# Designed miniproteins, single chains, continued (4): the designs that were tried, part 20

Each design is a single chain, and the fold is of that chain. pLDDT is the mean over its residues in the fold that is shown.

## One batch from the design tools (miniprotein)

Design m12706
Fold by ESMFold2-Fast:
Structure m12706 (fold): chain A 90 residues (1-90)
Amino acid sequence: VEAVAEAAEARIRAAAADASPVARELGEAAAENIREALRAAEAGDWRSAAVHLAAAGILGAAAWVEGDPEVAAAVFAAAREAAEVAERLE
């Protein structure tokens, strides 16, 4: 799960390279929530995992509103992959 969290963070960081400072911070916050979601899922805390994945989705939507659809797309893709991994841990 750490490798999945690191891959998500790298993907979001790459998408945020030319983004606004606000979108970069939103992307980093989303990556942090994805990491927390995967850790919660590994611990069997599916409610906390769902809350953190929802938070990542909201942060991705905020990046879209800020005008950075590439950061939003990377966050949504990473959150989806994290949800798939969390479901397999159950």
Scores: mean pLDDT 83

Design m12707
Fold by ESMFold2-Fast:
Parts: sequence; C-alpha cells; structure tokens
Structure m12707 (fold): chain A 79 residues (1-79)
Amino acid sequence: SMEVEKRNEEFLKKYGPKIKKLLEELTPEQKEKLNAFVKEKIAEFNAWAEANPDWSEEELLEKAIEVWLEVIKKMEELK
C-alpha cells in the first residue's frame, strides 16, 4: 500500500534523527539494557502478530510504530 509506505517514510523522517542521537548518547551498559528491552518487545509483537493472522499490513505497521515509540521512550529513560 502507498499509504503504508508513506507512513513508514514519515515515521523515519520524524524519529530517525532522534533515534540516532539517543543511540550515540547511550553507554555500553545502557545499550545492554536497551537490547534486553527490544528483545522483549519483539517477542510481544511476534506473539501479537501470531494471535492475529488476519490483520492487514496497515494494522501490523500501526502496531510496529507503537512498539518503536516504546523503544524510543526507553532510550530517553536510559540516558
């Protein structure tokens, strides 16, 4: 879907620079904590996707964006 591609591009434009800056500011210990959190969130997303096999690409993208926003919040909390 062109709408899905457009939403993905807008997300990357808005949050890409912020994510890059936050990652550059994290210590190795903070990155280890972030990696543990990301693994947990990926597992939760995969379980959700498996429980909802009939969901559209648009709905999956919306859930993925929610997960990414939680990851960004964790990055901010760690610094």
Scores: mean pLDDT 81

Design m12708
Fold by ESMFold2-Fast:
Structure m12708 (fold): chain A 65 residues (1-65)
Amino acid sequence: SMQDIINQANQIQNQANNNSQVSDDTKTQITSITNQAINLTNQGNLVEAQGLVLSAQHVLDVSLS
């Protein structure tokens, strides 16, 4: 649902911002991707929005490896 995508985007952004191991550049990148996902969700483009949420999660996961 639209709300699930927004919740996932906010969770990923919060996780990145609260983790000192994540660089400032990576936090900025994740913020940009998650904000774009929320914008696409508001436009009704849920498929592309979900794809961006998965991309943001991947960026976060790689930054923690």
Scores: mean pLDDT 89

Design m12709
Fold by ESMFold2-Fast:
Structure m12709 (fold): chain A 56 residues (1-56)
Amino acid sequence: MPSEEEIERLENAGVAAVIAGADPEEVGALARKAIESGDSEEVERATRELEALAAA
């Protein structure tokens, strides 16, 4: 199961992506899917994808 720190990083990346202009619904769906997987590797991938959206 992902750690609280990993989930916090994912949520912070999601907020940054929304601030950069990403769709909040799409960002929320991506984050929820990663958390639902229960896999730290999936959370890391979603976090990186959201960080990339925030940088675009």
Scores: mean pLDDT 82

Design m12710
Fold by ESMFold2-Fast:
Structure m12710 (fold): chain A 55 residues (1-55)
Amino acid sequence: SLSVAEAERIVAGARQLVAQGFTALAIRELEKALKDASGEARRLLEEELQRLRAL
């Protein structure tokens, strides 16, 4: 299962991808990470995913 620190790194990477115009790739990476995430780590990833989908 993903740690909170690992989830935070994944969110930061996804934000960098979005800044570079790779929003679809960022969404895919977040969805992939969610398969192994639980608790606070899952909440962080789901929160970012919802934000990107609302753009």
Scores: mean pLDDT 86

Design m12711
Fold by ESMFold2-Fast:
Structure m12711 (fold): chain A 119 residues (1-119)
Amino acid sequence: SVTLTESGGGTVPEGGSVTLTAKITGDVNLVFEVGWWRQRPGEAPQHVASIDMFTGEVSYAPEVAGRATISYDKAKKTLTLNLSDLRVEDTAVYYPYAVVLGKGGEVVWGPGTELTVVA
C-alpha cells in the first residue's frame, strides 16, 4: 500500500556530489520511519541515513556523517539524500525504505538506484 519511486544516481566523479530522491505514494500517513540503505559490490547491505517521521530526528551512519544530508518534504512527499565529497567507496546500489504501521513494522523497499563514483 506504500510505494517508493526513485530518481537520481548514475556516474559521478570522485569529490563531486549527488542527490537521490524517492517519492512516497499510497498510505503515507502510516509511514513512521524513512531512510536509505546501500549495498556495495561484494559487501553486506549497510544503513546510510534515517528520519523518524514522528519526531523529525535524523541519524547517519559513521561512514557518511558530515557528508550526507537526509530530508523529507511533506508537501511533495519526497525523501531526499544529498551525498557530497564522493569517494569511490560510495559506489553502491542505494535503497530507499519506509517502515509502515499496520504491517507489523514491515519495511517497504524501493527498487534501488545505482551510483558509480569514478576516480
Scores: mean pLDDT 86

Design m12712
Fold by ESMFold2-Fast:
Order: C-alpha cells, then structure tokens, then sequence
Structure m12712 (fold): chain A 77 residues (1-77)
C-alpha cells in the first residue's frame, strides 16, 4: 500500500537521523548500526513502491538508500 511505503520511508529517515546524531558524537559503531537499519527500510520501501507502480516513491527511497550507503562507507574508512 502507498501508506506502507510512506511509513517505511519515514522510519528510515528517523533511523538515519539517529545515525547522524550518533556519528556527530563519535559513536561510530552505533551510528553505522542505525544507518544499516535505515538502509534496510529504504530498500524495502523502494521494492514495495516498485511493486505498486509508484515510481516517484521508488526513486525517493532509492536515492535515500544510496545516500545512507555512502555515509556508512565513509564512516568505515
């Protein structure tokens, strides 16, 4: 459902926000855990949106997933 996609994106954004705060505090391991949680939610949202034919939400979720993946890679360096 469209509502389910919206909820998944909102939850993903929440966990990404927590990850950002933890990273700013130097809690890198905890930040990565929260970003990985966000990544899973954005990937689920993108897949669900694609199945529903919601290309706009799929593109948004895919963009957010890529952003979080890049952040995880940066923190692991």
Amino acid sequence: SRLEVEILIALGRMYAGIGRILASQGKIEEAIEEYERALRLFREAAELARRNGDEESAREAERLAEEVEARIEELRR
Scores: mean pLDDT 90

Design m12713
Fold by ESMFold2-Fast:
Structure m12713 (fold): chain A 75 residues (1-75)
Amino acid sequence: SSMKEKALKYLEEVLRLQAEAAEQLANTSDEAERQRIIKELLERGKELLEKALENEPDEKHKEAIERILAELKAA
């Protein structure tokens, strides 16, 4: 379904964002820049996960995304 396809694309974007952030962190010695990268990862990650949740038709996958979002929002 188109909704499931959208959900998967947002989840793929989260994975790409995590990989890019990890690479940037591996190449950055400045603590202020590291904190900026982490902040951007968390904010963009939450946004993308919320979009994935809005498009996810599978109830068990929704529960999994909601749990991850709750943990990130509590941090």
Scores: mean pLDDT 84

Design m12714
Fold by ESMFold2-Fast:
Structure m12714 (fold): chain A 57 residues (1-57)
Amino acid sequence: VREEAIRLAEEGRRLIEEGRIGEGAQLLGKSVQLAKDAGDEEALEAAERIAREAGLS
């Protein structure tokens, strides 16, 4: 689950960097939701950090 959440977040960030903001945001949302549903705090922190970097960059 942790690796899956991080992978989805990384792909979402790449899409946002390519200008596909809506698609990237959806993948980041799925990553965060997956980590929350699994109760994996480390995966959640990683996904939120990647999302923040994508949104604030």
Scores: mean pLDDT 76

Design m12715
Fold by ESMFold2-Fast:
Structure m12715 (fold): chain A 70 residues (1-70)
Amino acid sequence: SAYQEVVARLLEITREIESVRNDKELVNKQLERLDALVAEVEKTVDPDTAQRARSIAEDIKISAELMIKS
């Protein structure tokens, strides 16, 4: 389903953020990729899936921001 594909892509970005957690520039590159994915998803999937993707992306951004401030 579209939702499963979106979740898989969000999990891939989360894994990449974790792999580069000690490099603020690389974390910021993954956050740019996350924003691009959310924008793509909003154009291609149903509104419920888009809203869920946005919520998950917001949580990923908050976690990454806390990580790079430490």
Scores: mean pLDDT 84

Design m12716
Fold by ESMFold2-Fast:
Structure m12716 (fold): chain A 57 residues (1-57)
Amino acid sequence: MEARRRLEELVREGARREGLSDEDADQAFERALQLAKKFGVSLEEIARYLERELEEA
């Protein structure tokens, strides 16, 4: 639950920085969940990756 919440928050921050809507952020979050499932990575690992991308942007 905590990792999922963190990922959702990071996706929304990323979308906001790109000028995307909340709807687009929700779609990006769903895609992140699908990618985590497809590649067998934890939501915490996805969240760390996204946090790094936001810091570098």
Scores: mean pLDDT 74

Design m12717
Fold by ESMFold2-Fast:
Structure m12717 (fold): chain A 55 residues (1-55)
Amino acid sequence: MSADELVAEAVARLAGASPEERRLILTRWARRAREEEGLSDDEVSALARRIAAAV
C-alpha cells in the first residue's frame, strides 16, 4: 500500500473518534505499519505527523 493510502485510511478511521479512541487507533495503526508494511521508525513517525495534522 502507498504511504498516501496509509495516511488516508488512518485519517478516515480517526474521523469522529474521541481523543482517547484516537490515541488507541494511532497506536494500532503504527504497529500495523511497522509489522505489515515493514516501515522504519522514522517513516512511521513522519506518517503519524501527517495523520495528526490531517485530523
Scores: mean pLDDT 77

Design m12718
Fold by ESMFold2-Fast:
Structure m12718 (fold): chain A 62 residues (1-62)
Amino acid sequence: LSPEERALQALTDQVFDALDAKDIARAKALLAAARARFTDPRYQAALAELEAEAAARIAELE
């Protein structure tokens, strides 16, 4: 994996770790950081999947 692909995977893992801990504020901050960092079109599908999955999990926790 490229350094950027590893960074996106690490952020994805951190988002779901935060949600497993029920830390919604941290999960939202990590999603915002991922959106700001991975602006290249190649990452947009992966970010959309991450955001949709995280949003569904957040809705279950709220």
Scores: mean pLDDT 82

Design m12719
Fold by ESMFold2-Fast:
Structure m12719 (fold): chain A 71 residues (1-71)
Amino acid sequence: MEEEKLKLLQEFVDRLRARAPSGLELAIAMDLAAPFFVEADENPVPKDEMEARLDQILAEARKRVEELKKK
């Protein structure tokens, strides 16, 4: 059970790392993913929910990077 949780979290991190175009966007995405890591540690997360969370986190991270570029 613990190995399955670690594998799920590692896969999620690997997906964020692969899909983030910059170190700044990755850092923001990891910060946004922190609540998901807490939730996944407490309860099993379905794979389809993980994919939806990845899309939401990456979209929000990109939006925040664009806002930072305006300053």
Scores: mean pLDDT 74

Design m12720
Fold by ESMFold2-Fast:
Structure m12720 (fold): chain A 75 residues (1-75)
Amino acid sequence: LTPEQEREVDLALAEIYLAIGKMDFERGDYEGALESYEKALELAREIQEKYGLTPDTERIIEEAEKFIKEVKEKM
C-alpha cells in the first residue's frame, strides 16, 4: 500500500471502531463500547502523528472523546 492508501485504511478502521462502540453502547455493553471508542481514538491520534491533523481525523478524535465521556457517565 502507498502511504496515502495506508492512511485511508487506518481512517476506515477508526470509523469501524466508532461504529462498533456505538452498537455496543446501544446494547448496554458500556465496557465493550469504551474499549472500541478508545481504540478509535488511539488510531485517530496515530494518524494525526503520521499524516497531520485533517478534518476527517479531527472529527474522529472529537467524536471518540465525546462518546468516551458519554459511556463513562453510564458506567
Scores: mean pLDDT 83

Design m12721
Fold by ESMFold2-Fast:
Order: sequence, then structure tokens, then C-alpha cells
Structure m12721 (fold): chain A 63 residues (1-63)
Amino acid sequence: MRKKLEEEIEEGLTLMEIGVARLLARNGKPEEAIAFLEEAKKRAPAKHQPLIEAAIEEIRARA
């Protein structure tokens, strides 16, 4: 079944984008990290958007 594999790939992509944003925030670029995640949220499936929003809030709270 392809549907489950596609969902796993989409989740992996979302987690990778969150990881990149966390790395940017750690390197003193929290504004760039937030902008990157907001752009990723526009492309992400609706079910992954809360995960991206949580990462944005986490970065804002730590900045």
C-alpha cells in the first residue's frame, strides 16, 4: 500500500525541516528559523501543521 509510505515520507520531511530550523536557532538565527518553518508550514499537510507551529513557538520561547 502506497498511502502509508507516502505519509511516512511526508512526516520525515517535516521532521527534517524542524531539525534544520532548530539548528538555525541554535546558531543565533531564530528569526530565519521561524521564517523557514512558516514557509514549510505552507507546504506541509494539515495534520503536520500543529507540529510545525509547536516548533515555531519553542524557538520563540527560547530566543
Scores: mean pLDDT 76

Design m12722
Fold by ESMFold2-Fast:
Structure m12722 (fold): chain A 64 residues (1-64)
Amino acid sequence: KVKEEAQKLMLKGLEEANDAGLEVMQELLAKGESREEAQKKALEVRDEKVKEAEEKVKKLLEEA
């Protein structure tokens, strides 16, 4: 059951990371940033969210 919860947490984290990255990219493009700059910042935000999800999964598995 804990492994199922860990998988759900990771999936949710990945979805949130992708959504956050897309939103950041759209906001930066609307603000007049270049596609290159917007993409770099979007990927950084996405990567940070993925790391947060990985940390949550790691803590859940360590506690179980």
Scores: mean pLDDT 81

Design m12723
Fold by ESMFold2-Fast:
Structure m12723 (fold): chain A 68 residues (1-68)
Amino acid sequence: DVDALGELARAIQEFIANPSEENEKKVLEAAKKADPYFAKLIEQKGSVQAALDDLVARGHAGRAEAEA
C-alpha cells in the first residue's frame, strides 16, 4: 500500500531528525505494515540505522552482479 510506504518514509525521516528509541519503535511498527522484510532486518541488525546501511550495501551489490 502506497499510504503504508508513505507512513514508513515519514517515520524514517522523524528518526533521522531525532534518533530516539521511541522513533526507532515507530519505524519498526510502520515497517511491519509496509515492508516486513525491512522490519525483520531491523530486528536482526538491532537498529534502524544498521538496517538502512545493510539495504544500501545490498542494493549496490545487486547492481554490480547485474553489470558483471
Scores: mean pLDDT 72

Design m12724
Fold by ESMFold2-Fast:
Structure m12724 (fold): chain A 111 residues (1-111)
Amino acid sequence: HMSIEELIRRFTEIAVELLEKLGRPGLAQVVRDLGEKILEYLKNGDFEKAKKLVATLLRMLAGIARSLGHDEIADELRKLAEEVQKAKTKEEFKNILSRAIDVLEKLLEDV
C-alpha cells in the first residue's frame, strides 16, 4: 500500500523511463520537473493544482501513446485525465494514479 507521494514518484519514474526509451530526453526532463512540482503542491496542501498537473501529464502521455499507434492505451490515459480532474478525495486520486501506473507499465512493455 503506497502513499500518494510514492505513487506520484512511481508514476513519474515510469513516464521518464518510457520517454527515455523513445529517445525524448527533453520531454523526460519536463516530466521530472512536473513531478517535483506536483509533490510540492501536495506538500503545500494544494490538491487542485496537483490534480491539474497530473491530468496534464496524462494527456501528454495519451498523445504520445496515440502517436505510437497505441490508440486503446491513449484512450485509457485520456479517460484517467478526466477522472483525476473530477477526483474529490485523496483516496480517489490514489486509485487513479495506481491505474495510470498499470497503463504506463503496459505501454513500457510494448516500447
Scores: mean pLDDT 88

Design m12725
Fold by ESMFold2-Fast:
Structure m12725 (fold): chain A 71 residues (1-71)
Amino acid sequence: MKAETEAAAKAALARIRAAAEANLEALPALEETRGEELAELEERMKRAFEAGDAAAIEKAAAEAVALIEAA
């Protein structure tokens, strides 16, 4: 169980990192306009990880990636 949650978190972070790397120039503006949404998604992923909810981690990561890609 915990190993599956850790694998989901690792995959989620890799997806977010890839999206951020593809959108590096847009990140400062995203943080200015959507920083609170990003912080909420980070806290949601943290809570999901602590709860062992792999699906919730994946959902929050997908929302974070979409937000970064929309920047």
Scores: mean pLDDT 78

Design m12726
Fold by ESMFold2-Fast:
Structure m12726 (fold): chain A 59 residues (1-59)
Amino acid sequence: LSEEARRGLEKARELLAQGRGAGALTAAHDAYVLAKQAGDEELAREAEELMREARRIAS
């Protein structure tokens, strides 16, 4: 599991908790790319879920 991808997910969750949908979407997407590069499908799936939630509140 890439440490960078995990930190990206933590950042995305923090931004989402703050209601910063656009920022959370960017952070989650960056984490998704890193997870895919690392071959971590579970982390990539978590990033996709966060991206979905971030899109719901992004405006």
Scores: mean pLDDT 81

Design m12727
Fold by ESMFold2-Fast:
Structure m12727 (fold): chain A 115 residues (1-115)
Amino acid sequence: STREKAIEYLKKAKEAIKQGDYDKAVEYLEKAKELLIPLDEEAPEEVIEEIKKLIEEFKKNGNVYAAADALFLAFQYKRYSTAVEILILLVKTKDPKLDDAVIEAIEALIEELKK
């Protein structure tokens, strides 16, 4: 199924992060993102705009709290492809201090997709 293929890519991304292979992790997350687009739930426009604002803040100034807030909203509203987009941005920093948080978020997404 589409969910099973997305879970497979998320697991591969997690293993790539554990190995410090951030470029490979991004490739797997991009593949998972494409598979998750049709599984995204509808969200209010205000929520979509807030997520976009938080993502742009993270891109502009590296505020990891903005990325965390955007990720929380993406999970809350089952915007799975958006959650993966945020994870891609975090992995692209290549900051190993973020590895555990990104891995935990990937694991949470895998569990959500198993429902």
Scores: mean pLDDT 91

Design m12728
Fold by ESMFold2-Fast:
Structure m12728 (fold): chain A 62 residues (1-62)
Amino acid sequence: SEELLELIQKLMEKGLSPREITNRIVELAKKIAKYKGKPVTLEDQVEAARILLEEIEREEKA
């Protein structure tokens, strides 16, 4: 999706490798889906990417 692609672009701009981005998004999306009691969806991947970006931006401000 366009939203997921935009979040991935921002994560790459923050200096993360494509492999790191993919692995971290997949693992976070699995955790989100598990808490919701459903299979991983594109929405879960978008949410995982948002969480990852927010964590990195928070660390940059500290």
Scores: mean pLDDT 80

Design m12729
Fold by ESMFold2-Fast:
Structure m12729 (fold): chain A 83 residues (1-83)
Amino acid sequence: LVERAEELVEGVREALERAAEAALAGDLEAARRAAEEAQRLAEELKRVAESLPDEATREALLRRAAEAVAAAAPAIAAGYEAA
């Protein structure tokens, strides 16, 4: 389960990076699809994290996902505002 949660965190980060890149390039459809993928992966991560017995590990994984969102959000927002 921890390995699956780690894979999901990485998936969220990669999807958010694609969304930010697409938004900055002006491809708002690709940005939206990547953002929707990131959201689906984040929801799965939350469910997996809830099944983890170690609260500290759960909090660390969710914090990493939140950091990925925070890092990507300004670029995504700037891309949408420019459209």
Scores: mean pLDDT 77

Design m12730
Fold by ESMFold2-Fast:
Structure m12730 (fold): chain A 68 residues (1-68)
Amino acid sequence: SAEAEANIAKAREYLEKAKAAYAAGDYETAIRYAQEAVEYASKVPEDEEAQRLKEEAENLIKAAREAL
């Protein structure tokens, strides 16, 4: 659906922002963006891409918290 596609697109956008913040050493910002990615991906729980985006974002949150 268009709604599912929009939520997946937002999850991708926030995950890319989270990765950029993590690469810059801004772990607090990386966690915030990754949490947004998890929230959007969680709106489409049956989609394989959304599941992958959610797991990648959750892994990034763990890595960023360990780096703090």
Scores: mean pLDDT 91

Design m12731
Fold by ESMFold2-Fast:
Structure m12731 (fold): chain A 99 residues (1-99)
Amino acid sequence: MKIESGETSEIKKVSASNPAKYIYTLTKDGTLVVTITHADPEVEVTVTVYKGTDTSGEFIGSKVLKKGESAEFKLPAGTYLIEVSSLLEADVSFKVELL
């Protein structure tokens, strides 16, 4: 799936074996901010960023977030994969912003 700055994802059922994957392209260097906008409050959501279009690319970083929390990734211009997973099956939505 593709996601743009300022967008909120659809609610997706995610798990460790079935993560949601989104392609994000920065046209300029910046800080990618990912905020969990939907999840049960006690669910831990793992957000991982890779360079490129799949998980075989360079690992940039990972953070565990609950609903309302944000992760920040400082990135040069380029294409990145945002992977969203949870250890237990959960319905999750997130927002991306570029600062």
Scores: mean pLDDT 83

Design m12732
Fold by ESMFold2-Fast:
Structure m12732 (fold): chain A 68 residues (1-68)
Amino acid sequence: MKIEEEMKKEVNRLRSLAEGAEALATMMEVTDPELGPEYRERAEKLRREAEEKAREVEEEGRKRIEEL
């Protein structure tokens, strides 16, 4: 259970980070067009990382849930 909780926390943190980064990227594109693209790229990278991590956690969880 401890491992699952830590993984879920990590996924939630990454998702929050990705959402925040994406919002920031959108704002930066308006306030500083030079930096916008860089922030956008980082936001997308964080989004993928969060989604990939979530997928791994769900896959492992699903294998355990197979309790029937």
Scores: mean pLDDT 76

Design m12733
Fold by ESMFold2-Fast:
Structure m12733 (fold): chain A 66 residues (1-66)
Amino acid sequence: MEEVEKALKRSIESAKKALESGNRTVLLAAYKELQEILEKAKEAGVDEELLKEAERILSEIKRQLE
């Protein structure tokens, strides 16, 4: 759980930087990583607030990629 939580936090931060960059290749990579870690975090029972933040960021990336 702790390891997955740390990975999710790092992925969220990377995704935020990707959103600021506006680069589609970087956004696509961030989307894939965040999606994989989010699925593992849901199964591991990570904090609901952190899961909601990750889902919000994932949706924002998806919107940017369109």
Scores: mean pLDDT 81

Design m12734
Fold by ESMFold2-Fast:
Structure m12734 (fold): chain A 65 residues (1-65)
Amino acid sequence: SMKEEEEKIREMEELAREAGFEVLEITPQVAVVQGDFSTEEAREAARKLEEKARELGIGLVILPK
């Protein structure tokens, strides 16, 4: 369903933005985000984003800033 794909994308975008990451690209197949990993909080946020991507079946690419 296109609605399920849109909701999946929305959840990933929301989590990434709340974690302070910049969303470079997001599709139902892959999310590419960029962030500063100089803090433990940012690294923890990245781990949570990885878990969410796994739950949703989306590939995740995280790039350092």
Scores: mean pLDDT 78

Design m12735
Fold by ESMFold2-Fast:
Structure m12735 (fold): chain A 71 residues (1-71)
Amino acid sequence: SHHMEAARRSVEQALKALREGDVVTALSGLAEALEHVSGEARELLERAIEALKQGDVETAERLLEEALSLL
């Protein structure tokens, strides 16, 4: 669906930003993705945002990869 494709693209862009050290761009992408997801994928994105707020980039990356498996 359009929502799933939009969410997937935003999460992929956020992962790329994190790998490039750009947490601000990653957080913006995740906020966009939240507009298009519900259920377990949404919970994983919310947990990834929490991890980033704590400076835990490795946990955030893992959670985003798990979310992508559901999108």
Scores: mean pLDDT 85

Design m12736
Fold by ESMFold2-Fast:
Formats: structure tokens, sequence, C-alpha cells
Structure m12736 (fold): chain A 61 residues (1-61)
């Protein structure tokens, strides 16, 4: 699902920007871990769960 990967990249970029502005290394690590986890869901073809996580994170931004 190229669309989910694109949304995930855009979300990751926004989270990284926020973390850098806050100078928060923990937030950077969390953003990276979340991206890795959601990517693994997409690789396993668990698109429903991947979309749910992306939607939740977008809502929190």
Amino acid sequence: MEELKKRLEELYEKEVKRAKEANDENELRIAEAQKEYILSLIEEKDYELAQLYIDKLEEEL
C-alpha cells in the first residue's frame, strides 16, 4: 500500500520536526520506533491495523 507508506513518511517528518523543535531525543526515538512498527504492519499486510495507528497519530498532531 503505497498510500499508507506515503502517509507514514509525512507523519514521521512532522513528528521529527516537532521533536527537533522541542530538542527532545526521546521523542525522536519514539517517532522512529513508531515508524518501524507501522512499516512492519504494512510488510505483514496488516493494512487495517497500520491505517488505525496512522489515523490515531495524525489525530494527536
Scores: mean pLDDT 79

Design m12737
Fold by ESMFold2-Fast:
Structure m12737 (fold): chain A 65 residues (1-65)
Amino acid sequence: EEREKLDKRFIERLKQTDPELYEEAVKLEKEAKEKGDYSGATSRLIGRVLRRIGDELEPVLLEKK
């Protein structure tokens, strides 16, 4: 369960930096667990998080809430 442990750490970090992404991560993890497709969903989640972080770094300078 190395993947699950790694994901857990990643998700915990997200909770501190991006609680919104954390909620999304929790949802994706739940779906993965129900489907039994943990690696696929985890890969997607990581991709989304990295994308969001990249987008946050660039557009955060131009786009404000």
Scores: mean pLDDT 59

Design m12738
Fold by ESMFold2-Fast:
Structure m12738 (fold): chain A 55 residues (1-55)
Amino acid sequence: SLEQKLAEARAEMRRLADELVALSNDPNATKEQVDAASERLRAAWAEYQALKAEL
């Protein structure tokens, strides 16, 4: 269902946000790793917004 897809998308965004925060606080993380994580979160957010628009 669309509601289930939205719940899964929200959970994925939370996981990606947690990953980005962890990388931002890791002194061994590179700029490239942080940028990649940020782009993944941005893409997930865009997908979530597209799913919401179908409601």
Scores: mean pLDDT 85

Design m12739
Fold by ESMFold2-Fast:
Structure m12739 (fold): chain A 97 residues (1-97)
Amino acid sequence: SMRELELEQLVALLAMIAGILRSSAPRSADPETTARLAELVERAARVLAAPEPDLEELRRIAEELRELAASSKDPDTAAMAELAARLVEEAIRLLEE
């Protein structure tokens, strides 16, 4: 149940981050990359909230977030993608425990 609470908190945090990114994307320095980041974070929250979270899908999302962080020329977008990747990786760790 502590693991379930931690996962529920991660879902809420990812959903909040996705909402912020979605609303700010049109005004960001790189709107298309910020929108893509929002889509990946939204997908991560959805997968994690499922009754049986797909670990393989979460690993793919984490990898895409890391690729986006590495390819982004906007430091703020890169930093947010890196943070999102770490949150998804923490969710994977909790699910594997």
Scores: mean pLDDT 86

Design m12740
Fold by ESMFold2-Fast:
Structure m12740 (fold): chain A 100 residues (1-100)
Amino acid sequence: SNKEKVVTIAMRLLRIAVSQAKGELREKLAEILKRAWDAFQAGNYDEALKLIEEAIELLENSPDPKLQELGRKMREIVELAKKDPEAGQKAADELIKEVA
């Protein structure tokens, strides 16, 4: 389903955000990723997506300009994936290559 594809893309982006963040923010993002994975395994795609959107908001509100920009790009890609999962996946792959 489109919801499952969107959540899969969003979780992959959140894994990258965990790798880029440090300290307390990294711990919070990792906990959200775990909760989103648990919701995804239960088939609760709307709950998984809400959790990932909370993680994006934490990034956008970070004092680190690089994490703010990552959060904005993740939001744009998730919104794109909701309309076109194939385009969203391509945009996610490009972002991951840039920040790796």
Scores: mean pLDDT 89

Design m12741
Fold by ESMFold2-Fast:
Structure m12741 (fold): chain A 90 residues (1-90)
Amino acid sequence: RPLTEEERERVKSVQNFLRDKGYYDGPVDGVADDALRAAMAKFGIAEGFDLNGDPNDPRVDALIAALGVMDLDRDGKISEEELEEAKKLL
């Protein structure tokens, strides 16, 4: 199923966030590829999320979706408070 424009913008927010944190060096295109999942798995472990480091873990996709929803103004900035709220969704 192709992503809606809204879902694609959420993925772009997550890509920008992970690039800013130094975990992701791929394109900001709104596609949740294996590189983005690997970056999220590394970031999630560093932040104490219940992840096992496997980029194919469905919790990685859930975390990408949760963080993307938190950046509703699409400025590419996810706050510490928004990150703590995302942890509660996992």
Scores: mean pLDDT 68

Design m12742
Fold by ESMFold2-Fast:
Structure m12742 (fold): chain A 85 residues (1-85)
Amino acid sequence: MTTEVSAVVKIPVPKGKTKMTASVSSEATVVASSGTEREAEKDGEMALVGARALVPASVASATFTGTATSEDGTVKTATKTVARP
């Protein structure tokens, strides 16, 4: 059976405005993500990116990738793998 899984990825972001997005491995389908803009008051603040995905019965885990893009175009990524229950 297809199962829904969720994850929150933490990304350290530089001071200033950043855009945040979340994606999931190709074997799972993203249902929802929190991908929004955030303004950090100092370097190293943790941005949280949440996502939900549908995982088919043939797939044992889903890997979530959070991406933060700063005003200067610098991209930071972090990943979190969630096992199918």
Scores: mean pLDDT 72

Design m12743
Fold by ESMFold2-Fast:
Structure m12743 (fold): chain A 55 residues (1-55)
Amino acid sequence: SEELRKFKEELDEKLIKELEEMEKAGVSKEELDKFREKLVELGKKVQEKIDKLRE
């Protein structure tokens, strides 16, 4: 759906923004890697829900 695609894009953009803010704040490399891991997991969950709705 167009609405779901737009929502996912906005969510992805917000997640990228959060990552940039953490980098600017000087978060350690270990913490940054953990945050990226959580972002990937969240993105997978969102994508799975979108795929389910398309079916």
Scores: mean pLDDT 74

